# Designs tried in a protein design run: designed miniproteins, single chains, continued (2). Part 87

Each design is a single chain, and the fold is of that chain. pLDDT is the mean over its residues in the fold that is shown.

## One batch from the design tools (miniprotein)

Design m7224
Fold by ESMFold2-Fast:
Structure m7224 (fold): chain A 61 residues (1-61)
Amino acid sequence: MSNGELAVRALELAEKALEEGDEETYRRAAEIFDRIMEALKAGQEASEEVVEELEEVERRV
């Protein structure tokens, strides 16, 4: 999956959490999004750890 696709997934998850008032999930999704964007700006792919964290947060929603 591309960094762009991962970033969109993290952003959608953050938006959903914010709408539902889930501050913890929103904070985690925002942190994941920031890490994906840092990798993209550096010309690198997001780490497997970041992808795994995104999938973990998605499973809770």
Scores: mean pLDDT 79

Design m7225
Fold by ESMFold2-Fast:
Structure m7225 (fold): chain A 78 residues (1-78)
Amino acid sequence: SEVRRRVLEVEARASLLAMQVAIDKLQGKEDPELAKAVREAIELANRARAALEAGDVERARELAEEAERKVEEAEKLR
């Protein structure tokens, strides 16, 4: 389904950003604003996944859209 695809895509994007933040921290290039945006994106993606697994497709869509916005915010901070 479209919603399942969007949840999978936003989870993958948030995970990639989290890895990039971890690498930046190891290199002494920590950005607290970026780290916060990535944490918020991960939390929203996790909630979208939980809603999808519970069968609440509409809630999963809403949360995936919120997570997508947070991922885009984090990407702009790079």
Scores: mean pLDDT 87

Design m7226
Fold by ESMFold2-Fast:
Structure m7226 (fold): chain A 77 residues (1-77)
Amino acid sequence: SERLDELAKQYRTILKAAGNEELGVEAEELLREAQKASPKQQHQAILLISVAVAYAQIGDIEKAREYLERAREVIES
């Protein structure tokens, strides 16, 4: 949990710096929700959120949003 809390803070900072504070808040929320999911869902969600952050860093905000939505779907399944 401590590792995921640190990751959530880092991802929020990265997405905010990329000019999208809303995506940063969403990524932090999704990582917190992932802690309540099964280990398989948690692993998959973290991977998808990491891909979203990578897209945001290269300026592809639309793909970043798509991957965060996919992570939400995994957590809600």
Scores: mean pLDDT 81

Design m7228
Fold by ESMFold2-Fast:
Structure m7228 (fold): chain A 55 residues (1-55)
Amino acid sequence: SKIYEELKKLLEQGLSPFEAMKKLIEQGYELDDVLKALNKIQKEKATDEVPPGYL
């Protein structure tokens, strides 16, 4: 999805997950959709930066 691509791009630029989410919300994306995209990215990169018990 476009949200997934934009979020991944922001993370590649060195933004934190929280900062990337804020940027997408500022662009008019819905919080729930942004969180779903972030969860998908984090699942694909588990266990790189995910705390124990979060996937």
Scores: mean pLDDT 72

Design m7229
Fold by ESMFold2-Fast:
Structure m7229 (fold): chain A 62 residues (1-62)
Amino acid sequence: MAEDAANIVRLLAKQAREQGVEVDTEELVEMAKKDPVGALERLSEILPPQLAAAARAVKATL
């Protein structure tokens, strides 16, 4: 569901920010509510490799 994808995006964005990656969490959450697959694809492009792999795994379940 879109809300589940939004929560996953929030978790991944928080983890990225802890690693020093600047991420617009609100923009990505709004994108995830409208297009969860697209939001996870966008996020996988900007995340470190470990977090990008997690985003791709979640996308594969949608």
Scores: mean pLDDT 76

Design m7230
Fold by ESMFold2-Fast:
Formats: sequence, C-alpha cells, structure tokens
Structure m7230 (fold): chain A 91 residues (1-91)
Amino acid sequence: MLATAVLRITFSEEVTEEDAAYATRVAREAPGTVLAVAVRTDARTLGVGIAAESAEKAEAAARAAAEALRADPRFSRIEAVEVLSEAELAA
C-alpha cells in the first residue's frame, strides 16, 4: 500500500502547464518517490501529489521536492509551499 503527500505551491504569477510538467519531473526525482504528478489547481496554484512506500517516505519526498523547487531559478515566483499529509487531506 502506498502513502501519499501533497505539495500546494502558490505563485505570485500565473502558472502554466509547462510549470506543472516541470514540477512533476522534480517530484519524481525526489528520493523515495514511487510516483508523482503535478496539476494546476488554480491560475496561480499547483498541487503536486507524491506516493511512496510509507507516510514517512512520502512526506520526506515531498519536503525534498519542495526544497528543490524553491532552489530552482524557474520558480523564483513561489510565494508559499505547504506539505500536506494524508491525515490533513482527509480533514
């Protein structure tokens, strides 16, 4: 059974499908990620879902992906990044 964590990324400017595709690649490269996908949930918001072998690994992969995205010059427009666990998603 895979556990899931989600990144909610808010930008100061409109995000594109290309930004979502790039975020998907970064999330897939995070250590412990089994599968990942990013979708544009609003004009300025990306949701990045990450699945891993355990809740701890999913959260660790999400934090690693968040750090990589924040460090990337492409994402200098990031205003906020939130890591949401399965428990928070069910609330």
Scores: mean pLDDT 79

Design m7231
Fold by ESMFold2-Fast:
Structure m7231 (fold): chain A 112 residues (1-112)
Amino acid sequence: ILATTLNNLGNVKQAQGNLLEAESLYKQALEIAPPDHPDVATTLNNLGNVKQAQGNLSEAEKLYQRALEIRLKTLGPDHPDVATTLNNLGNVKQAQGKLSEAEKLYQRALEI
């Protein structure tokens, strides 16, 4: 719940274009959330969004992959949050010019 509040404040800062403040808040949320909890996956996904906005595609990809792993384990393959993470990975692959990989990720997200 405190981790959720920090994550939500990070989302507001990101929407305002304050990427450094958003990153700090998401990292604080990760410190207090239990490992492998769905809240950790949500925060990792949001931190990935910050890294992608900063042009750090490699870091964004790693964060989204970690979020996907936790969400598959804790929520199962048919959960909408899994589709969200797959879509975000697809966006990173598209930005990298890996269009075939992006297509496969988007198709997986659509099946959910």
Scores: mean pLDDT 83

Design m7232
Fold by ESMFold2-Fast:
Structure m7232 (fold): chain A 68 residues (1-68)
Amino acid sequence: MAEEAARKAAEEAEAERKKLSERAQKLFEEGVGPVEQIRVQMEIMIALDPSSAERVRRLMEENIARLN
């Protein structure tokens, strides 16, 4: 019973990463403000390297706080 749940979770994670990459690229091209551009760039990095998600997210929050 655990095998199907694990498989579904892996498929959803893969689809979510691809969705985020597409949305991030589109927002970046729309020329949103500098804070949003930083968020978009960090989301792209997380999508490309999910193993660094926690570190990249922390850096993003610090960069945004520093701009404010």
Scores: mean pLDDT 68

Design m7233
Fold by ESMFold2-Fast:
Structure m7233 (fold): chain A 75 residues (1-75)
Amino acid sequence: GSREASELARKAIEAAKAGDFEGAGRYLAQLRDVAGSAAVRALAHELGGDWEALERAVLAGDFRGAGRALAEALK
């Protein structure tokens, strides 16, 4: 549900800020599984990031890369 999606997005942001890029990417993958790619795109857009870079990394199983892309969006 929306509550689970919001919690996963929050955990991804917290992990990225803490430098846990692998953990951040895993939370982004869980967000995609629960709420679809649109939720990952919405998060990246809200933060001013490149949603295509985040989606490509998650789809490739590059969780560390996805977490780094999220961390860059948070700067």
Scores: mean pLDDT 79

Design m7235
Fold by ESMFold2-Fast:
Structure m7235 (fold): chain A 93 residues (1-93)
Amino acid sequence: DPAAARAAAIAADSALTAARNALAAKDGPRAVAEMILGEITLGEEGRYEEALKLPVEELTALFVAAGRERLERARELARKNGKVEEFEKNLNG
């Protein structure tokens, strides 16, 4: 279906743009989610060559940024609940 293939390409391009905008806004988790959505959309349409052309270095940087922000959010939640020691012990043990 040419319409489905076109929609998949637009969705992947939109996700890449959203990922870049989210990273600029320092929203790493959103950036990673949008990039993964783009890869899934291309894969579902059988467009593996295009999925493989997505920027792996940029994706890796987004994963690292998302992991760091997720860790900071978890640490802040632990602090709010008085479980900082338990959180740090699980992280290092």
Scores: mean pLDDT 66

Design m7236
Fold by ESMFold2-Fast:
Structure m7236 (fold): chain A 85 residues (1-85)
Amino acid sequence: TLEESERLRRLIEEERREYEEKRKELEEKKKEAEEGIKNPETKEKAKEELEKLGPKIKTLEDMERDAEEGLEVMLEVSEELERKS
């Protein structure tokens, strides 16, 4: 039904928004760490933070890719429900 299609589209939008927010948070932390490298007193901690952030960003990118594959399937289901309505 059309109502089911709209519900699925809303869920897709919400999921994408959550990944976008998490990605922005990690990018901001990366910028802060990069700035920390410029200060000799924070350089060591900043390097450790960057080493930890790299794998986390990669993991989030992989998770987002997998999630997008699932969301594309949900979008196809949503379109099918619209055609039947």
Scores: mean pLDDT 79

Design m7237
Fold by ESMFold2-Fast:
Parts: sequence; C-alpha cells; structure tokens
Structure m7237 (fold): chain A 64 residues (1-64)
Amino acid sequence: MKEKAEELIKQGKEYEKQKKYKQASDKYLQAAMLYLSLGDEDKATEAYGKSTEAYKKYVEQKKK
C-alpha cells in the first residue's frame, strides 16, 4: 500500500507538469488518504498540502 501512495504522488507530479492541476490535486488527495489509512500522518499531511497547492493553481487557471 505504501508503494501505491508513492505512485499516486508521482502521478500527481506528472499531471502538474501537464498543468492539469485538478487531476494532480485529486492524485495527491488519494495519496494523503492512503497514508492516513497506513497511520503515516506526516506523509499524509505532506500529500494533503500538495493537493491543496495543486487545487489553488487550478482555481487560478479558471480566473484566466
């Protein structure tokens, strides 16, 4: 399961490179939820932070 959370982080980074910030945010959120289920609160907090920042970039894209 930890490897799947790491894969989700990588997918989030790839979406960010493509400027698909909503998809990136979703992948980071999925990773955060996985880390929480594993009891890794530090990594869950980090992934959640990445999700929030990606979503903020998505909102900025919508403002044009």
Scores: mean pLDDT 82

Design m7239
Fold by ESMFold2-Fast:
Structure m7239 (fold): chain A 78 residues (1-78)
Amino acid sequence: MDEEKKKEEEEKQKRIARLQSEIVDLILENASDEEISEIFRAAQESFEEALDKIEEIARRNNNEELLKKVKELRELLK
């Protein structure tokens, strides 16, 4: 059981890194300069505030892919 948990944690960390990269790519492709600036400003406060801002922007732009990836990232972080 402990080995399975350790393997899951390692896989989670790899997925977190990939999701973060994919989220950044989607932001750069779909968000305006102003929206990108808002995300970077939120990131200076906390990672959670950055995710909240990315979700808000994804909803404004009806970007279902970005919303789904942010939700997946949040699930991995719990």
Scores: mean pLDDT 78

Design m7241
Fold by ESMFold2-Fast:
Structure m7241 (fold): chain A 69 residues (1-69)
Amino acid sequence: MDKELLDAEVEGSLHLMAGTIALKQGDLEAAKEHYRKAAEAYRRAAELDPENEAARRRAELLEELAEKL
């Protein structure tokens, strides 16, 4: 279970970084896609660790960010 949680958090972080890089390069479509995938990964992390409010909050913020782009 800890490995699945860690994998979800790592996946979220990688997509968050990729989305930020895409945004800085002006690739808004790639940024949206990466932020959506990051949000899904953090949501999965929150489901695996319900006490982790940070993961749930990150998922919410990334969903809003992807929608706004």
Scores: mean pLDDT 82

Design m7242
Fold by ESMFold2-Fast:
Structure m7242 (fold): chain A 61 residues (1-61)
Amino acid sequence: SLLEKGREALAAGDYATALRYFEEAIKKDPNNKEAWRLAGEAYRRMALGPKADEYFKKAEE
């Protein structure tokens, strides 16, 4: 699945690739809160704090 591929990239430290997979998952299902949360984590690890906060808020809706 896209989330599994994203998690593998995240674990490998490839945050840009992880984000690409999580963004694709969000596009296919915008109600997938796990995808929003994982995208936020990728942004946080890229030091994009405000963007990470936006995605974490979406994950809590």
Scores: mean pLDDT 85

Design m7243
Fold by ESMFold2-Fast:
Structure m7243 (fold): chain A 68 residues (1-68)
Amino acid sequence: MEELIEEFKKRLEEAKEAAENVSKSEEARELLREAEELFRKSLEENDPRKFFEALKTLKEAEEIIKKA
């Protein structure tokens, strides 16, 4: 589980950096904020379902950044 948490953190940071270099990044940044909040709550509540939701939201943000 800790490896998966570290991978999420790394991907989130990389996505945030990529989003800053994209002119139409508002939607991606909002999704990244939502993913970070879901991730935080998953750790506080020890809820793997919220962690899975955070991963899906992060992936959606990554797809928007990739298409831009």
Scores: mean pLDDT 78

Design m7244
Fold by ESMFold2-Fast:
Structure m7244 (fold): chain A 98 residues (1-98)
Amino acid sequence: GTLEDVLAEIDKFKKEANTRYDELAAVAAGDPAVAAQIRSDKEEINKELDELKKRTEEAGRRSAVDLVKVWKEFQELKKKIDERLADGEARADAVRAA
């Protein structure tokens, strides 16, 4: 993909992940500590995605090989964020069930 395609996919995923975190924080509203943990996790993944976006812009200015490397880093980060979201969902559901 082009640099613009990679940046667009990062921005799209960031938007989707933020929406899911906001929904989880709302479900966990009955436990302020759990809701705070979910919001903290959202802040952490946003920092990681913003750092990846900066690396993507730098890689795209250098070479196509560096852009492929950053694309692989993005796929691994997506997997980690999806796992963090699954953990957050389990915690939010436990609050709702209590």
Scores: mean pLDDT 87

Design m7245
Fold by ESMFold2-Fast:
Structure m7245 (fold): chain A 66 residues (1-66)
Amino acid sequence: ALAHYNLGNALLSLKRYDEAAEAYKKAIELKPDFAEAHFNLGLALSAQGRYDEAAEAFSEAERLAN
């Protein structure tokens, strides 16, 4: 989970949003309650203009953080 999350963060910093989103999805598959991975998935999806999917990811991150 953490390794995929760290990979996603590196890809996000390189503006490789598609690959970043896939890495965060892998982190979430391994740890579904990983609030930070859901939040950063939202950032990657938003950067791609995938606003509906980004909103769902942000909502899930907020739910898991509480």
Scores: mean pLDDT 85

Design m7246
Fold by ESMFold2-Fast:
Structure m7246 (fold): chain A 63 residues (1-63)
Amino acid sequence: SLELLLREIAGASPYVPTEDLIKLLEEAGLNEPEVQKLLEILRSPDPRAVERARELARELLEK
């Protein structure tokens, strides 16, 4: 579910490989705009990509 996926991303270590989180999101097979936003962040060349994805996931869970 989207909620479970968001909780996994929000709780991830800031040092987890971005590839692991990308695979988690891709394997979920959810065609949700929130998932696409997280994938865009994680696929960026930003060294803070995991941190930004965690922040977004927490924000989405608090709505």
Scores: mean pLDDT 79

Design m7247
Fold by ESMFold2-Fast:
Structure m7247 (fold): chain A 57 residues (1-57)
Amino acid sequence: SIEELAEEIERLLVRAYLEGKISLEEVQALSKQLQEAIAAKDAEKLRELKREVEGLL
């Protein structure tokens, strides 16, 4: 579901930030993209964003 996918992305973002893989500015930019994708119910954009964040780890 969109909610489960968004939750997974949020956890990955927190992990990437805590591991020093991304800056606060990058977290803010990715969080904005996440919120926009949730509002649009865009599952494909959420999957792309998840792949992008996973690639940072």
Scores: mean pLDDT 85

Design m7248
Fold by ESMFold2-Fast:
Structure m7248 (fold): chain A 55 residues (1-55)
Amino acid sequence: MPSVEEVLERLDKRIAESTDPSVVTLLLVARDELLKHPTPETVEKAVALLEEIEA
């Protein structure tokens, strides 16, 4: 499982690179949730979202 910092960096990179408003919104929500509630469950959820977007 990646660290919270590692996942946050990946989210920030994808937010900066994304041109789709829907994708940006999903990434921003995941980032906000991870910052407010940094748990293994939230990390796993953010990673799953990143993998879906990166596919």
Scores: mean pLDDT 79

Design m7249
Fold by ESMFold2-Fast:
Structure m7249 (fold): chain A 70 residues (1-70)
Amino acid sequence: VSEETIKLLEARVKAHPEDPRFWYQLGLAYEKHGDYRLAAEYYEQAARLYEKMGMDATAELLRKKAEELK
């Protein structure tokens, strides 16, 4: 994943902080970049937003993925 892609995703998250999809995509980008700590943090944020939307199963999957990266 290019550094430019990460910057683009960071801008999307900043513009739409309530949309869990952009937090999830940012987590994926950092994971591919090898930054597992940041990837875990972004997956946790996406999980919190999915839980607010009533998507508890998706939120639980993302929390488990974040814990595995720590």
Scores: mean pLDDT 83

Design m7250
Fold by ESMFold2-Fast:
Structure m7250 (fold): chain A 69 residues (1-69)
Amino acid sequence: MEEILKAVREFMEKKGVDRLTPEELAELARKLGLDITVEQVRVFLAQRGVDELTPEEAAELLKELKDMF
């Protein structure tokens, strides 16, 4: 968990953003070894009623995806 949140924060700092788009989240997920498409992330966000994620929300989602695969 802590390592994932750190990776999310470092990625966001490099991009200069305070929220993650579906494209940015999919890129980060692939860097963490998860084979996920931008379209899959967009569907996930739509199901939750959001279009962007905070660092904490992104870390939780990435952990859930890792636990599924």
Scores: mean pLDDT 76

Design m7251
Fold by ESMFold2-Fast:
Structure m7251 (fold): chain A 60 residues (1-60)
Amino acid sequence: EEKQKLLEEAEKEGQEILLKSIEPEYKEVLEKMLEIIDKHRGDSVKASKEIKKLVEEFRK
């Protein structure tokens, strides 16, 4: 429990720091990626597929 909570907290803080230090355009893409992860939390395969598509569209 303690380790699980600490890992989740570190993950959240790390994501916040990354979003804060990114250019506004990239910040929007990262926020969308996080929402996809949250939406498909039980299905990593679907989350990864959606994220990959989002990133590829952004790179166009």
Scores: mean pLDDT 68

Design m7252
Fold by ESMFold2-Fast:
Structure m7252 (fold): chain A 64 residues (1-64)
Amino acid sequence: SAVVERVKEAEAAELKEKLIELGGLSEEQAQEVADVLIRTGDRRAAIAKAKELGVSDEALEKIF
């Protein structure tokens, strides 16, 4: 549904901002994590991708 799609896009945009500010990721790296969340709908998959890209466990708790 269009409402669910817009909510997912808004969550992905907020996630990107936090990944850049708190996680220290580049815009491109933050987009990779957001793409995982959009594609899978799975926060665990997005967290795993962020950790793979070097986000610390402390930052992951603040972001997710």
Scores: mean pLDDT 76

Design m7253
Fold by ESMFold2-Fast:
Structure m7253 (fold): chain A 61 residues (1-61)
Amino acid sequence: MSKEELIEKAEELGNRAIYHLSRGDNEAAAEDLLKAAEYLEKAGLKEVAKRTRESARQLLE
């Protein structure tokens, strides 16, 4: 996948996470954020990926 395609997939997963958060489903939101972080890391956006993983971890506390 191109860098742009990886970022697009991460954005789609981020939007799904927002939807799950609006429904109170922190576990589903965290799952989507962790997958988004994997795509961001593959795109070379390591700092953004790290912060996204930290957000997912916080939802599971």
Scores: mean pLDDT 86

Design m7254
Fold by ESMFold2-Fast:
Structure m7254 (fold): chain A 57 residues (1-57)
Amino acid sequence: SLLDLIKEFLLNPKSPYYELIQDVKEGKIPKEVLIDKLVDDLRISRETAEKILEQIL
C-alpha cells in the first residue's frame, strides 16, 4: 500500500526524516512537528501522517 511505501521510506537511515523520527521517539521534539513536515513535504493529509506515525513510533 502507499502507507507501507511511505513507512519504508521514513525508516530508511538514508531518509532525511530518520533523525527526526528518532528525536520524536526520544521526546526531544513534539510529534506535531514531524506531522507538519510530512503534510508539507509529501502532500498527504494530517490524518494519514498521524496513522503512519502511530505505526512507526
Scores: mean pLDDT 81

Design m7255
Fold by ESMFold2-Fast:
Structure m7255 (fold): chain A 72 residues (1-72)
Amino acid sequence: NLYEERKKRIDELAEKALQAIAEGNEFDYGVYVLALAVELTVERNLASKGDKQAEELAKYIEEKLDEIDRAA
């Protein structure tokens, strides 16, 4: 299931970003936040074409980025 695979990737990237913050690893933090921003761009593009799963994933990434920003 591509949806579950995409969601798992988002979760893994978010976990790594939060871990980088906890460790003070500024480089890894930047890498994982950028990767999430790329995923968000892809999902927003698909959502704009009527993909409801992409719309849900875009909101999920936005929530994860907000969580990461508050932790930083």
Scores: mean pLDDT 87

Design m7256
Fold by ESMFold2-Fast:
Structure m7256 (fold): chain A 60 residues (1-60)
Amino acid sequence: LEQLVQQALQQAQQNDQTVKDMQEVLERQAQSPEGEAGLQAKIAELQQQSEQLRQLVQQL
């Protein structure tokens, strides 16, 4: 694979892993509503970025 494609896929995988880690933290540690909302927003952002990276790779 081209180095650019490899980097994009690796970044998407890292984002997916971070999302999973954040979801586990949210499930294990009860936090204030503000904290939960912040984590959920960050999870959604990372998921969107991963989706965009995968779409880019599919076009190549």
Scores: mean pLDDT 73

Design m7257
Fold by ESMFold2-Fast:
Structure m7257 (fold): chain A 77 residues (1-77)
Amino acid sequence: EIDKLAEEILKIAEEIGKHSPEAARLANEAVLAALLGDLEKARKLMEEAVRLAEEAGLKELARRARELMEELIKLIE
């Protein structure tokens, strides 16, 4: 369900934001882009967020955010 996936991604972004505010900002923008139907922008923004989160040592949170974003995009397509 779109709402539940979006909420879970935003919760992960909040945790990422404690260590990498820029990664959290990009993840939040990715969710908004996906909900507006701009799936290419959503993928690009989430990949940037994941890269910054991984650089901050948040590899597991980054992996989960990517996985949930892919599921969100699949539901919107």
Scores: mean pLDDT 86

Design m7259
Fold by ESMFold2-Fast:
Structure m7259 (fold): chain A 86 residues (1-86)
Amino acid sequence: DPLLEQVAGQADRIAEAAEAGDYKKAAELAKELAELLREQYELTGDPVFKELAEQAEEIARAAEAGDYKKAAELARELAERARELA
């Protein structure tokens, strides 16, 4: 699934930003990913996209709180899940 491959790639970019300590970039990228996933849920009705959107929103909250380690770990988990679903 090309969309899930794209989601995995975007999640990896969020993890890289968080690992670099760029919490603002990590939060912005995670919010963009959450919006993309919410739009896919609205278009398809597939609950997987709702679950992935909620995970992306949790990553954004961790990054905004300055918990870079948690944001990076959650983003890597999202990337792995998206690849398994692709």
Scores: mean pLDDT 86

Design m7260
Fold by ESMFold2-Fast:
Structure m7260 (fold): chain A 65 residues (1-65)
Amino acid sequence: GKAREAYLALKEADTDGSGKISAEEAREILLRHGFSEAEAEEIVERASGGGEEISLEDFRKVLAA
């Protein structure tokens, strides 16, 4: 489903292998994978806890992939 595809794309976007992605990059990837702007904002907010960088582990939990 789109959540799994988005999660794989988020992993690919982690080019430095830090296990973290910026909120800006994450929102763009979610939008490209069929999430609405509102859904992307909710996912990023829940995964980041208000931070500028978001861990892949937190994205996995929020996306329930």
Scores: mean pLDDT 76

Design m7261
Fold by ESMFold2-Fast:
Structure m7261 (fold): chain A 64 residues (1-64)
Amino acid sequence: MRYSPEEAQRLLTRLSVELGIVFSPEEGRELVRMLEEGASAEEVARWLERRHGADRARVVALLS
């Protein structure tokens, strides 16, 4: 998953709304960086699971 900065920011907003998560500024920057650097859906899902207890399968589905 490789995104432009604008696309990564839009996806961050979508993940926030769909998962009901309020990201800190630091978490938001880290997630946008991961998406811009081409992190896999699985890597993003594990990061969200570790920090917010997000459902990994749902995160992967949202990133597909």
Scores: mean pLDDT 80

